# Ledger of designs, part 91: designed miniproteins, single chains, continued (5)

Each design is a single chain, and the fold is of that chain. pLDDT is the mean over its residues in the fold that is shown.

## One batch from the design tools (miniprotein)

Design m19157
Fold by ESMFold2-Fast:
Structure m19157 (fold): chain A 58 residues (1-58)
Amino acid sequence: MMSSAEAAKAIRDAVENGPYVDSEVKEYAKLAVKIHTEKGHSAATATHIGLMAYLRAK
């Protein structure tokens, strides 16, 4: 299964180097991952929420 570090790295890489990028969308996705990780959600849950935030805002 994916580790917390792997999940967090995957979403950061997708946000930073993804082809669909306004800077505001990147910052929003990073903030969503940070908040959910700090609230004690699993890496998978935090990554899912961050990715959905990125995709919804693009």
Scores: mean pLDDT 58

Design m19158
Fold by ESMFold2-Fast:
Structure m19158 (fold): chain A 77 residues (1-77)
Amino acid sequence: AAAQEAALRQGARDAAELGIAAIKAGKTTGEEVLAEFEAGLARAEEAAKEAGLDPEAVRAALQAALDYVRAAVAALE
């Protein structure tokens, strides 16, 4: 469980960093990255529930990654 939660946090963070890098490189917009990230998080949350992970811990980890992307997008405006 803890290992899967750590992997989920790392994957969400890596996805966030890639999205932010793409915005900084002018390859995409913050709106597009946020929409794709939110859709990805919804799919990840459902998969985690099926895997028997703690839904509160999963949601907290995914929400932290989304908040990080939102803050980075706001800072680029």
Scores: mean pLDDT 74

Design m19159
Fold by ESMFold2-Fast:
Structure m19159 (fold): chain A 96 residues (1-96)
Amino acid sequence: SKTKAFTAALLAALGEEVSEEQLIKAGVPKELARRLVNGGDRLGLLREFLLSLGLSEETVADLVAAAAAYLADPESIEARLALHRAYLRALDELSS
């Protein structure tokens, strides 16, 4: 499922404990799953993957920006709400 792969990749990019095996089972490509788990430019990897799933450039840009803001200040209510809204929009776009 595109929605399962998207959600798993986003959680890994946000620093949640997601194993490489869980990412692959959710539908994330093996090489990307390995790179997301090992760290580095996780948001850049997320962006490329989301575009490959068929999400629009606008939706991906908004989601990556919201994720970056959340990672900079995870305690910010504003950043959490913005990320949640961007996530729901991306899910809707993938499900349509």
Scores: mean pLDDT 87

Design m19160
Fold by ESMFold2-Fast:
Structure m19160 (fold): chain A 86 residues (1-86)
Amino acid sequence: MMEALRRWAERMLKGIEEMLKLAKENGIDDSAITNSVVTGLNAMKEMLKDYPDLFLEFLKRVKKIAEEMGMKEVAEAVDKIIKKEK
């Protein structure tokens, strides 16, 4: 596994986490933030296309973050992507 791709994915995960935190703090509409998260995850899938297990690892981590933040619609959208990747 390429260390550079993992480091990039870690930075993308941090960006998603920060975006979710700001959305929660500012009462941003769940549909708008959910679409942004899905777009980011689709970009991550393209970059990690040769490493599907790594992509699945990051999908599960995003879902956990969304669940811990109480963002149910985001967590449900990520879970649908996880089920598609199985």
Scores: mean pLDDT 81

Design m19161
Fold by ESMFold2-Fast:
Structure m19161 (fold): chain A 62 residues (1-62)
Amino acid sequence: DLVNQAAELAKTLLVAGKDQAATFEAVKAEFGDKLDDDTIRTVVQSVFKDYKADPAYYQERA
């Protein structure tokens, strides 16, 4: 599932300290040939919203 793979990349970048715009650009670079811009934007927004709701379950660099 490409959408799930894009979400996993977005989670990895978020945990690494990338902001939403940088995460979108990186996911688009990896999946832009397979997923459209709107789909990637939705995935990145969803991941960032989910992280804000449940940050404790994501790996955070202390």
Scores: mean pLDDT 75

Design m19162
Fold by ESMFold2-Fast:
Structure m19162 (fold): chain A 86 residues (1-86)
Amino acid sequence: MREEALKKIDEIAEETANTLNIPKEDAKKILELALKVREGEMSVEEALEEAKKTIKDPLALAIAEGLFAPPADREAAAARTEALLA
């Protein structure tokens, strides 16, 4: 399933980038980090630190913070993402 997951990441990254109007590279990085967390290769904390270092787009960073943050911070990140999309 790993090779299939990598192909799906590229497709989902393109769709996500187009839908949310963020760079495809940043969308792909977020999905790669999410996959590593799901597979147990990386903690959510490590994924968030990596995202903060590599993602330069504010909207893409807000999405990454939402995905890898505690539930309370996730709601705040979602609200920030909505504001940036408007």
Scores: mean pLDDT 71

Design m19163
Fold by ESMFold2-Fast:
Structure m19163 (fold): chain A 86 residues (1-86)
Amino acid sequence: SEREYTIALFLALASVSELYVNLEIIKKKGKDLSKEEQEEILANVDRSVKELEELAKKYPDDEKFKKALEEAKKIREEIKKLIEEI
């Protein structure tokens, strides 16, 4: 339905936004992050990417979900790299 599609678009935007929030937290706090906080960030990031993967599978012909997923995966790799540097 149009309503379900619109909700999916806002969920995709929310997931990408959460990834950027986690990226900024790592950039700001860096070495001050505890191991528990690092693990929580990684868990949240993996959850956001999995949600976007589900949406991309639901709407396989929609470029917006494909682009959101590609962007999310790129942000996740940057986050993982930054955490490895701690």
Scores: mean pLDDT 87

Design m19164
Fold by ESMFold2-Fast:
Structure m19164 (fold): chain A 123 residues (1-123)
Amino acid sequence: MEERRKEIEKRVEELEKKANDHITQAKSDVDKAYELARAGGSGLEVAVYFANAVHHLILAAKYAKEAMELDPERGKELADQIKKAFDEMVKKAREAADVRPELRPSLEGIAELGKKKIDEVLK
């Protein structure tokens, strides 16, 4: 194998690891937000955890974009994982809003801004 190919494969693996670390953090923040909402906790803290999850998915998307430029197939798989994680977050935000209807406008706003920013990064 060519030396340059090994360097590209190593960089893509590093980008996948960084993106997956952020996806894991986003999922953790979503779970914390949902449990806090169910426990009758602070609506501000619920919104902050969902906003933090969006921030982590945006960072993951930036790493996926770089991976797509180096290895389009692996980068696309990573982008698809991020989109799936975002869809799961939106579902949990909806479930949280069903338990706490007063939070619905804030959580929908966070989801809408997150989708826009992730789609913009992954173009």
Scores: mean pLDDT 90

Design m19165
Fold by ESMFold2-Fast:
Structure m19165 (fold): chain A 74 residues (1-74)
Amino acid sequence: MEEEIWRDVEAALEIIRAYLSLQGAQKALAAGDVDTARRYIAELRRESERLKELGDTKLAEWFDAQIAALEAAL
């Protein structure tokens, strides 16, 4: 039960991090800050891969689509 609870907490934190990275990348691109946008995209990519490892593949694929849109805007 403790391992299961910790996994759920880890997944929730990773989802929060992914959303924050996505927002950071979007705001940086809107401001013309390409270097900051690239850093957030890199973080979002790591977070997406971690979500896949935790079993949330559908949400991770949604973030991958957001990454593709952001990279197209660089």
Scores: mean pLDDT 84

Design m19166
Fold by ESMFold2-Fast:
Structure m19166 (fold): chain A 89 residues (1-89)
Amino acid sequence: MKVVLVGKFSEEEKEEIKAKGYEIVAELDIFSNSYTPEIVKEKLSPYKGEKVLFVTKNNTYKYPLEFSVPGMYGFKRADVMTYDELLKS
Protein backbone atom coordinates (compact mmCIF):
# COMPACT_ATOMS: atom_id res chain seq x y z
CA MET A 1 0.00 0.00 0.00
CA LYS A 2 1.35 3.44 -0.95
CA VAL A 3 1.35 6.01 1.88
CA VAL A 4 1.79 9.77 2.07
CA LEU A 5 3.04 11.08 5.44
CA VAL A 6 1.37 14.32 6.56
CA GLY A 7 3.46 16.29 9.04
CA LYS A 8 6.83 15.57 10.62
CA PHE A 9 7.87 11.95 11.22
CA SER A 10 11.04 10.70 12.88
CA GLU A 11 13.28 8.15 11.15
CA GLU A 12 12.20 5.57 13.76
CA GLU A 13 8.51 6.18 12.97
CA LYS A 14 9.21 5.82 9.22
CA GLU A 15 11.04 2.52 9.87
CA GLU A 16 8.01 1.21 11.80
CA ILE A 17 5.71 2.16 8.89
CA LYS A 18 7.99 0.35 6.40
CA ALA A 19 8.16 -2.69 8.71
CA LYS A 20 4.34 -2.93 8.44
CA GLY A 21 4.72 -3.34 4.63
CA TYR A 22 3.79 0.22 3.62
CA GLU A 23 5.65 2.13 0.90
CA ILE A 24 6.29 5.79 1.78
CA VAL A 25 5.91 7.65 -1.54
CA ALA A 26 5.79 11.24 -0.25
CA GLU A 27 6.29 13.31 2.90
CA LEU A 28 4.17 16.48 2.91
CA ASP A 29 3.56 18.93 5.70
CA ILE A 30 0.38 19.95 3.82
CA PHE A 31 -0.85 22.19 6.67
CA SER A 32 2.53 23.96 7.00
CA ASN A 33 3.06 27.43 5.50
CA SER A 34 6.03 25.90 3.62
CA TYR A 35 3.76 23.96 1.22
CA THR A 36 1.86 25.62 -1.62
CA PRO A 37 -1.02 23.88 -3.44
CA GLU A 38 1.22 23.71 -6.54
CA ILE A 39 4.01 21.87 -4.67
CA VAL A 40 1.53 19.38 -3.15
CA LYS A 41 -0.11 18.77 -6.55
CA GLU A 42 3.26 18.18 -8.28
CA LYS A 43 4.46 15.74 -5.58
CA LEU A 44 1.15 13.82 -5.58
CA SER A 45 0.50 13.90 -9.38
CA PRO A 46 2.08 10.43 -10.04
CA TYR A 47 -0.49 8.93 -7.62
CA LYS A 48 -3.65 10.92 -8.55
CA GLY A 49 -5.16 7.91 -10.39
CA GLU A 50 -4.50 5.56 -7.46
CA LYS A 51 -5.91 4.84 -4.01
CA VAL A 52 -3.43 6.36 -1.55
CA LEU A 53 -3.32 6.18 2.26
CA PHE A 54 -2.60 9.42 4.12
CA VAL A 55 -0.95 8.94 7.53
CA THR A 56 -0.87 11.62 10.22
CA LYS A 57 0.13 11.83 13.91
CA ASN A 58 -2.30 14.73 14.43
CA ASN A 59 -5.96 13.71 14.81
CA THR A 60 -6.96 17.32 13.94
CA TYR A 61 -5.68 16.70 10.37
CA LYS A 62 -7.78 13.55 9.86
CA TYR A 63 -11.04 15.38 9.10
CA PRO A 64 -9.56 17.80 6.49
CA LEU A 65 -7.63 14.95 4.84
CA GLU A 66 -10.76 12.74 4.56
CA PHE A 67 -13.05 15.47 3.17
CA SER A 68 -10.80 17.92 1.28
CA VAL A 69 -7.63 16.32 -0.08
CA PRO A 70 -9.13 13.99 -2.75
CA GLY A 71 -10.89 16.88 -4.51
CA MET A 72 -8.21 19.55 -3.93
CA TYR A 73 -5.28 17.54 -5.32
CA GLY A 74 -6.91 15.39 -8.01
CA PHE A 75 -7.02 12.06 -6.16
CA LYS A 76 -9.55 9.49 -7.32
CA ARG A 77 -9.81 8.29 -3.71
CA ALA A 78 -7.79 8.70 -0.51
CA ASP A 79 -8.04 6.91 2.82
CA VAL A 80 -6.75 8.45 6.05
CA MET A 81 -5.21 6.69 9.06
CA THR A 82 -3.50 7.98 12.16
CA TYR A 83 0.01 6.69 12.92
CA ASP A 84 -1.41 4.90 16.01
CA GLU A 85 -4.11 3.20 13.88
CA LEU A 86 -1.47 2.09 11.35
CA LEU A 87 0.72 0.54 14.09
CA LYS A 88 -2.31 -1.47 15.30
CA SER A 89 -3.04 -2.78 11.79
Scores: mean pLDDT 73

Design m19167
Fold by ESMFold2-Fast:
Order: C-alpha cells, then structure tokens, then sequence
Structure m19167 (fold): chain A 98 residues (1-98)
C-alpha cells in the first residue's frame, strides 16, 4: 500500500516537474529571439499564426502532461521538445531576415 501511494505521489510531482522543466527550456531557448522580435514591434502575419498554433499545442500538451500516467510522459515530453525546436527555428529564421 505505501509503495503504491509513494509511486502515485511521485507520478503527480513528476508530471508537474517535467512540465516546469519544459517551460523553463522554452524560455531558455527562445528568450533572446523573442526579446529581439519584441523590440522590432511585429511579426509577419503568417509567422504569428504559426507561432500561435504552436503555443496552443504546447499549452495543450503541458496540461495533458500534468494529468498523464507515467507510461505516457516520455511521448508527451518528446512532442513538447519537437514544438519548442520548431518555434526556435521559426524565430531564428525571422531574425535572420532582419
């Protein structure tokens, strides 16, 4: 009984911890490009739409991760990493055009 309860408590905190780590990684990888773009004032409409779509997907996956069983956490983490990398690439490509 105690071992199962310890696993449940660990699982709940693990999902939350992974979600926090993913958010921290997002800020670490994108803070520089985001600050530079914000100083310029606006993104092209097509890039803004793509970023908004990726942000919505990231928020959905972070919410799902917080409530996910341990067996689903690796797949959700991999998907979150893919979205962060796509956002990073989009911002870097737009900055390169300036």
Amino acid sequence: MQAAQQQLNQTASEGQQLAWQAAEQFYQQLSGPLQKILSIGSLPPEVKKELETLVAELERLLQEMQNAPPSQLPALEARIQQIIERMKKLLEEELAKL
Scores: mean pLDDT 70

Design m19168
Fold by ESMFold2-Fast:
Formats: C-alpha cells, sequence, structure tokens
Structure m19168 (fold): chain A 63 residues (1-63)
C-alpha cells in the first residue's frame, strides 16, 4: 500500500527531525505525496522507483 509506505516515512522523518521541523516540511511532503499518487495513476509511473525516491528524500531531510 503506497499510502501506508508514505505514512511510515512521514512518521520516521518526524521522529528523526522533531515535530517542529516536521510540521514545516509537512505541507511540501503532502504535495509531493499527491504528485506521486497522480504519477502512478495518470502516467503509470514505477511505484518501486517512486518509493526509492521518497526514501532518499526523507534520508536527506533527516541528515
Amino acid sequence: DLDAFYAALEAELRARVGSSTYDKYKPFLDDAGQIMRNAVTLLGADVDALKAKFRALVDKLAA
């Protein structure tokens, strides 16, 4: 489930950076998640490739 994967990454980011920093990122992450869902639905984008991109994004934001 793409939504469950995304929710788990958001929870991990919040745990790593703290709620205050996470809250500042959340609107942009919500928009990115919607773009990802639309890419899968409308363009047939590779779900595993998108998951890897979001995993890498969270790791960079938490560094």
Scores: mean pLDDT 77

Design m19169
Fold by ESMFold2-Fast:
Structure m19169 (fold): chain A 71 residues (1-71)
Amino acid sequence: SEAEKVQEKLDKLKAEGLSSLEAAREVLRNEYGRKDVSEVPSPEELAKFLSKDEQYVIGAEIARGEAEEKS
């Protein structure tokens, strides 16, 4: 599924040294062509162009990135 492919891309980018937020933004930029996303994309912003399953996967990654920023 598309959500599984997104998760694989996120995992690969993080294995290459990107943070969770960096990986999420890179996927949005390169796979979805969204170069205009906010520094921390909101659920409302993601809902404009992602399916519910893709929103879940990318939203979870953004939430992990926000938690990393507070550490």
Scores: mean pLDDT 80

Design m19170
Fold by ESMFold2-Fast:
Structure m19170 (fold): chain A 75 residues (1-75)
Amino acid sequence: SAAEELARLAGVPAEAARGALEAGRNGGISGPATLAAAMVQAGVPLEEAARLVGEASGVDPERIRRLAEDLVRKL
């Protein structure tokens, strides 16, 4: 599933990725952005992480990219 693949890329449990994507589908952005930030910390390029998480959650990739970039600077 998309959640399992993104969890592997981020180095997080599948349950955590699933929760983040579900939060995105319910209009939240922090879950998707945190998942994308984890993927970036694991070596995925920021634009690619934001696109993949946006596709799986239905959240705008540009919104994810902006917040994930800020989160990566704070990690």
Scores: mean pLDDT 87

Design m19171
Fold by ESMFold2-Fast:
Structure m19171 (fold): chain A 70 residues (1-70)
Amino acid sequence: GMSHDELKETFRRVAETYVKENPDWSDEDKRDWFTSIKDAIMRWVKERTGREDPDLDAELNKIIDDIIKK
């Protein structure tokens, strides 16, 4: 399966790409979109592993915050 580092790097790259392709998005639009993707990833992780991963959830939230603050 995908490691936490691979998943975080993939999420960051995808998020940066969406920001570049959607320069008209507000910070609220970015947060809502990326949060929905994060929630989908966390659901997928829970379905695949049978458990929640609060550390991964926190790290993905940090990536969202970093991208929005840029």
Scores: mean pLDDT 79

Design m19172
Fold by ESMFold2-Fast:
Structure m19172 (fold): chain A 66 residues (1-66)
Amino acid sequence: MPAEPTLLNLEGAEEVRARLLGLVDPSGLEVRLVSPKGLNTEEKVEEAKKRGEKVLFSVELLHRPP
């Protein structure tokens, strides 16, 4: 497996999320894309992209509540 960075751009994070959902039962785990603090809304992410800023996300696997 190639070494993946801790933070991914949105496209890379979505690809990883799709692969993870294909490997695990989606009812058992939740996959979230977590943006850095300060870019915690879709509106702020769009503004950052308009400014030519690189937006990064991490992919987290979380337990779903019973």
Scores: mean pLDDT 53

Design m19173
Fold by ESMFold2-Fast:
Formats: structure tokens, C-alpha cells, sequence
Structure m19173 (fold): chain A 94 residues (1-94)
């Protein structure tokens, strides 16, 4: 999955905020889960791209939380493009 420059910057800024305040990770994971459950496929795809890049900068325990959200999206999303994006996200985080 290719990120835009803006999405890549957003993911890095989020990673820095979580690194300074680890308690915020649950908040961001919850936000990503809500975006991945959005009725808008473009919002779902953007959330998936940002989450994959963000996860690479997080400790393993938080990567596992994000993997759980992607497994849910791969199995429960009604959009085939979102399901494929979630599967690619899981592959990238293996």
C-alpha cells in the first residue's frame, strides 16, 4: 500500500505523539477501528494506510492491537477493496 506524502507525515506525527504519551495508544487504536468501520470506503482505505505506517513505529504490543483491528476489517468489511487493504496490512506487519 502506497501512502501519500501527507498520510506518511500524519502517521509519523501520530507515532511521535504516542511515543511521548503511551496512554494515548488505546485512543488512537479506537479511532482507527471507528474509521475502519466507516460507511465511506475512501475513509476506510485512508485509515488502513495510515495505521500500517504508524504500526511500524510502535512497540510490538501496540502492533498486535492494530493487527486485531485489521483482522476484524478483513473479515467484516463489506467492501472488497477494504478487505484486500486489511489483508495487505496484516502481511506488512507479519
Amino acid sequence: MELTEEERKEARELAERINKNPELVDYFVDQLEELLKSDDPEVQLRAARIAVELAKHLPKEYQEKLKEVFRWAAENSKDPEVQEAARRALEALE
Scores: mean pLDDT 73

Design m19174
Fold by ESMFold2-Fast:
Structure m19174 (fold): chain A 77 residues (1-77)
Amino acid sequence: MPIMQLDEEELLTGFDHLSTGPFRVKRLNIEARGPQAEELAERLKEAVERANRRYEEQRDTDPSARVVEELDFRAES
């Protein structure tokens, strides 16, 4: 069963509500391999973009707002 990539995609779709607070990613590095690599990369980018938008809206009001300089994502089939 392909569990690793699904678990990571599920985590990322919930990233903005994992109680980590709003965060901004300045650089996103994606290394994905396998038949789902392109879909996983798109989902990850969408999740990061949503997180970045939430950060811009809430950065001054949420004490848990954070800036992530670089996010490295690696998934192998």
Scores: mean pLDDT 61

Design m19175
Fold by ESMFold2-Fast:
Structure m19175 (fold): chain A 93 residues (1-93)
Amino acid sequence: SLEEEAQRRARELRESAYNGDIDELKKTLEDEAQKKIDEFREKYKDNPVLAEKYRQKIEDELQKKIDEMKKNPEQARFEYLHRKAEEARRKKA
C-alpha cells in the first residue's frame, strides 16, 4: 500500500539520519585521538618508543569507544546530540 511505502521511506530516512549522527560522533572521536597522538609525538619526539606506546594506547581506547558505540547505538546518538546541545549553548551569547 501507499501507506506502507511512506512508512518504509520514513524509516529509511530516520535510519540514515541516525547513522549520520553516529558517523559524525565517530569522526569527532577519531579527530580527538589523532590530535592527542600528534601532541604526544611532539612531546616525546626524543623518545620514539614511549611516543609509539602512547599512540597504541590512544588507538586501543578509540577502538573500545567505537565498539561501545556499535553495542549501544542509541546511547551513542544521545551522547552526540548532547555534545551538539552543549556546543550550541557555549556559542550562544
Scores: mean pLDDT 76

Design m19176
Fold by ESMFold2-Fast:
Structure m19176 (fold): chain A 59 residues (1-59)
Amino acid sequence: SLKEKAEQLWKEREKTMSPADREAAVRAARTWLEHKGIDPSKLTEEEAIELLRRDLLES
């Protein structure tokens, strides 16, 4: 699922932050927000990633 993929991408980020991984995490976060009915264009890339991280890590 998209949420599972986003969790995996975020775990990789915690270990090894690369530009490619960052782009993948941003894409996953924005896709996840769209599926939740949140307009990702209202958020910065950092805000989108942080919101996804909070939701996933607190779940």
Scores: mean pLDDT 69

Design m19177
Fold by ESMFold2-Fast:
Structure m19177 (fold): chain A 100 residues (1-100)
Amino acid sequence: IEELLKELEDLLVRLYLEAQDPELAAMLSELGRILRELQKALDEKAPKEEIEKLLEEARRKLDEVVAYGLRHFPELAALVEEMRRAFEALIEAVRKEVEK
């Protein structure tokens, strides 16, 4: 999970640097905050409901980033899709960990 979170954070930084767009930067910053809260919740063994709520919040923000990125930066579509795939892998790993 830590490695998956780092991979996602690295992809967020890459998208920020490639796009250099303040609207996208704000969305990526908010997504990064949610991912940090998720890592804290996992480290503190927060209730399943809290973790699931953070996953839902992150998914909603990711969908906003993906929609904005694909609309305004079609040349970065591959990076946006890579970020989406990394996020799906994170969700699967987190859900498996919480089910234990």
Scores: mean pLDDT 81

Design m19178
Fold by ESMFold2-Fast:
Structure m19178 (fold): chain A 77 residues (1-77)
Amino acid sequence: MEELDEAIAVARRAVDSGDRALLAQFAAESSPGRAQAAHLAAAAYLGKDVPASTESLSEEEAAKANEAGERARAEVA
């Protein structure tokens, strides 16, 4: 839960500031699941598609990433 809150917060800050390097750095330093969570949250805040990870995520990692995207979409709605 708290790790997803951090990913969502970083995505929000990157979108609000226009600092794409902030999002990229967070993703590079994160696990694949956390990186995907941040990208899905950023896509929700931008109303745009973000390239998905090319690596196969575990079911648990995919579920957490999807939850982050859903939470970000709920905040924008």
Scores: mean pLDDT 69

Design m19179
Fold by ESMFold2-Fast:
Structure m19179 (fold): chain A 80 residues (1-80)
Amino acid sequence: SDVERALEALRIDPLNPVALAILSRSEYSEEVLEFLLELVESLDPAQKAQVRPWVEAYLRRNPEALETEAGRRLAALLAE
């Protein structure tokens, strides 16, 4: 699937804008949410700023993610 290809691409390049754009438009998935949490936790502040718009877009599209511990943690990491 496009999502699986995007996850693999982000393992190689965590700042891949095409892969991030694909995930930002995807439906809620525990796998995607946990992947984004691990991704954001691994990035430096400048890289976090670069990926933030796509991760925020994913959370806005999938508000049910914020009902999970992983989603709340991810939102906290993106807050300034």
Scores: mean pLDDT 86

Design m19180
Fold by ESMFold2-Fast:
Structure m19180 (fold): chain A 64 residues (1-64)
Amino acid sequence: MDDADLAALAELLGESVASVRAALRAGRERRELDPAKHSPAALTLARAVAQGYEEGAAARARRA
């Protein structure tokens, strides 16, 4: 994901690019964001990304 994609996501969510980047990283690592430091939108993004990675791993395991 390039900086333009991050900026577009940040505008859609009303977040900073840094918050979106943190949410994507946390989701990829299947970690939760600190709710005291991030908005509900950023928390939801991190959870959605984590869910996608879990579903992708399950699909790959089924195809293996």
Scores: mean pLDDT 73

Design m19181
Fold by ESMFold2-Fast:
Structure m19181 (fold): chain A 74 residues (1-74)
Amino acid sequence: MSQAILVDTVRGLLLLAKDESNPQRAIEALEALGNIAKEHPEVVKQEALDALLGLTKHPNEAVANAALAVLLNL
């Protein structure tokens, strides 16, 4: 995957992860981010670290735990 496509993918998944109207989609987006973080931790750290830290404080515990799981892969 090219760097540009990877960055755009991470940004798109973050947009889905921040969508408070659909927590199941947010969890699925965070699971996809976790898989990307295993292969490309530096890209996820540069593009997503602040947003992921914010999501660990999410009122939905499943979303917060999914965000924490992504951070543990960095």
Scores: mean pLDDT 84

Design m19182
Fold by ESMFold2-Fast:
Structure m19182 (fold): chain A 64 residues (1-64)
Amino acid sequence: MDEALAEIDRLTEEGKTASPEEREKIIERIEKIALEAVAQSRDSAERDRILQHASAAVKEIREA
């Protein structure tokens, strides 16, 4: 989980400075990482944390 959250954070920073075309690809990658992390999650709290983190990341990229 921690490595997935760190990767999402890294992609969020890249997405904020990316071109519109690159932003959509980065968002897709964040969503894929989040879905894979959710599938490996141990409980609902871990799942919610991953989904909230990914949702915030996508919002930050789109509002950048």
Scores: mean pLDDT 81

Design m19183
Fold by ESMFold2-Fast:
Structure m19183 (fold): chain A 72 residues (1-72)
Amino acid sequence: SPLEEEIRQLAAEIESLLAGPRTPERYRKIADLLRRMAELYREHGRAQGNVELGERMEKILLELAQEYLALG
């Protein structure tokens, strides 16, 4: 699905950023991508009829985004 492809692309981009220089600017970019991924998981959960899983993934990704933002 288009949502699954976008999630996969975001995951690959985050992984690429983590493999590069770990700077405050890059940590902020990772946080932004994680927030976008959280939105997509929430939407995907609703579309698949698995709202609870979508909400759990959103919470985990938003917490990770906050942690990366704190490192920057």
Scores: mean pLDDT 85

Design m19184
Fold by ESMFold2-Fast:
Structure m19184 (fold): chain A 65 residues (1-65)
Amino acid sequence: EEKIRKVLEAIGKLGRPATVDELAEATGMSKEEVEKAVDEAIKRGLVRKTADGRYVPSEEGVREM
């Protein structure tokens, strides 16, 4: 839960679609931890992956931020 929230907050602060590397830097988490958190967030419908491999919050994800 907390790691997912950190990822959502980081995407919100960036204000644009974010890569795993950008999210790892913004959250202080490892790339592996970010990958696990974004995968879980996608399963919960909170984050979407763009065609260029970046992550954005879904409508539901914005409500959780």
Scores: mean pLDDT 78

Design m19185
Fold by ESMFold2-Fast:
Structure m19185 (fold): chain A 73 residues (1-73)
Amino acid sequence: MELAEAVRRYREALRSKMPDEEIDKLIAEVKELQRKYDDELVERYQKATTPEEIDEIGREAYRRMLELERARR
């Protein structure tokens, strides 16, 4: 998951006290990836016509949430 990797890189940059300019670039990357993932889920939800499709989208969203939680450690 690219978003989780970007969050890990941002966390590492904070710990290593990288220059503010590098941290700002990582923040921008995280925001762009978050928006991309949100847009994808919204589009899939709008096209879902059955309860099974909606449930599958929910499971994928939950899986992505767990990966993000791991990246924030």
Scores: mean pLDDT 76

Design m19186
Fold by ESMFold2-Fast:
Structure m19186 (fold): chain A 68 residues (1-68)
Amino acid sequence: MSEWEILVESLEESTKEQLEEHPESTFRAEIDEEERTVHLSAEDERGLEVGSETLTRALERFEEKLAA
């Protein structure tokens, strides 16, 4: 797997989990496969909090998957 594929998988897993825990959050992560970029958005303070936690979990998963 490429590092990009591992990053995308880690981010998608973390965003799905956080949206299940915080369904009213405005946090969104949109993945652009062609440009290999991630677009992050939040409309409110709660969305920013959820986003921060989601990104932290995604980075932890990314590092774990790279080490495996």
Scores: mean pLDDT 78

Design m19187
Fold by ESMFold2-Fast:
Structure m19187 (fold): chain A 85 residues (1-85)
Amino acid sequence: VDERDVRLALTLIQVAVAKNAGDYEEAAKIALQGARELKDDPEAVRLLLETAYEMAKKAGNQELIDEVVRLAEELGLTELAEEMR
């Protein structure tokens, strides 16, 4: 187990806790921060950005949706960013 695997697991647990509490805005923010921290892991980034997008949509927060799309574009996930628009 390396540090990135531990960070991904902890991030996903924190997202699940916030989501189960109905705090979709917090869940989206946790997933976004995780994607920024794990940017060197393409699989983790994609999973966290997809999670952040889903949570931001459930929260109805357009600013968070725009932030997820922008981060996806910055990290070269152009196809994912198009899907989120």
Scores: mean pLDDT 83

Design m19188
Fold by ESMFold2-Fast:
Structure m19188 (fold): chain A 95 residues (1-95)
Amino acid sequence: SDDELIQQTIEEIQKLTKEALEAAEKGDMEKAIEIMREIEQLVVDTLLSLGRVGQAGLIHGLMSMLIEGLKHMTPEEAKEEIERFTKMLIRLLQN
């Protein structure tokens, strides 16, 4: 069901977010960015499966902006922005 797909996607976002935050904390921004791209692919694929094509495009754009920003952030700033962004993704999927 759509609800089961959304729940599974949220659980995977939470797991990947923890890994991205750990990478950012260690100053491994390349790994943090790679994990954020994995989150993007997961969320976009889920939104497309739900017929939410416009939201898939929006998330692609917002993630591209975040990834470019992450290259210039401190570990503290990167963790804050990763947490804010992934919380937004979870809220979007629940609506």
Scores: mean pLDDT 91

Design m19189
Fold by ESMFold2-Fast:
Structure m19189 (fold): chain A 86 residues (1-86)
Amino acid sequence: HMKKVTPEEFIEALEKLIERLEAEHPDDPATREVVGLLRKAIEKLKAGGPLSEVLDLLAQAFRVLRERYGPEAAREFFDELMKELK
């Protein structure tokens, strides 16, 4: 459970997620909110900020996805992120 991922790998995984969301749901206000949270997480990673703040931003993004698209969509999003980090 304690796999060491580089900040660069994490940023690349989050950027892929943003591209997917913008491609699948370009005009959805929920997509804009999720993308904003993911971009803040990327900024924290680039600044060498604490991982806890990055994880909090990701948790907020997953909550928005779950509320707007349902638990299956949120799970798929989480699985894609975990796949990039494995």
Scores: mean pLDDT 75

Design m19190
Fold by ESMFold2-Fast:
Structure m19190 (fold): chain A 58 residues (1-58)
Amino acid sequence: VKERQELLEKIKKAIQDLKKWLEENRSSLSPTQQGVLELAIAGGEFVAERIEKSIEQL
């Protein structure tokens, strides 16, 4: 259970860091690169939500 909480916190931080990096570098990225990064962020957020719900069920 503790390991899941630690993993969740790491994933949330990585997502926030990636969002910040994307906003800072958006003007230097192609639309395709932006789309791929946005998809990666959405996927990370989905994984974080699933981990959070799994902790709640325990």
Scores: mean pLDDT 78

Design m19191
Fold by ESMFold2-Fast:
Formats: sequence, structure tokens, C-alpha cells
Structure m19191 (fold): chain A 71 residues (1-71)
Amino acid sequence: SLTIVDANGNVLIESIEVADIREFPGEVQETPDGYRVTLNRNTPGYAVIRAGTLVGPDGRPNEEDIWIEIK
């Protein structure tokens, strides 16, 4: 699964199941349960997960861009 956190470890998005991840504006770490992305303090604004980037366990990709606010 994918969990996205800010620079202080606050969860912004939790438990998105992914088979593949394209480029992200942040640090990507592999974990036993999938991936954790930590957004840098120097990249305020938003991150975007583009349509077709994430594939769930049922083989369905995300159909729309997902915008994540970085505080």
C-alpha cells in the first residue's frame, strides 16, 4: 500500500494499494507493507498522482488525477 506523510510524519493520505508508482515530488521509501512517501519541507503546495499511475490489487488504475495538499 501507499501512505503519504508530511515532513513531520503527519498522514495526509493512508492505505492506497499500489502495484506501481511513477515519479513523485518527494522521498519514496519501500516498506514491508508497500510504500511510504515523505514530502519535503522545501516543496510546499501540492503533490499529484496522475491518472493511470496507481494500479490497485484488482488491476484498476486511478481514473483521475489525485491532488494532495502539502501544509
Scores: mean pLDDT 66

Design m19192
Fold by ESMFold2-Fast:
Structure m19192 (fold): chain A 87 residues (1-87)
Amino acid sequence: MIREKLNKELEERAKKAYEEFMKTGERAIDLATQLAAVDPSAREALRELEELKDIMEKASKHDPVTAMMAYEIALARAQRILRQLEA
């Protein structure tokens, strides 16, 4: 019972992190694309966002704990990129 509850919570956390990453990543890509013509750091941000998408896809094939951790890390990195682009 306790292990099943923890696994369900991990799965829900992974889904939430994945959904938030997709939203944050899309916004960050849109902003970086607009800035890429005039800002080299925006081009680097686009490259990093593409790398994070690849990491997320690969992580989805791992165990739930590894996937959740990777998704939360990718989300935090995407949020940081978005904040830098909005500054």
Scores: mean pLDDT 78

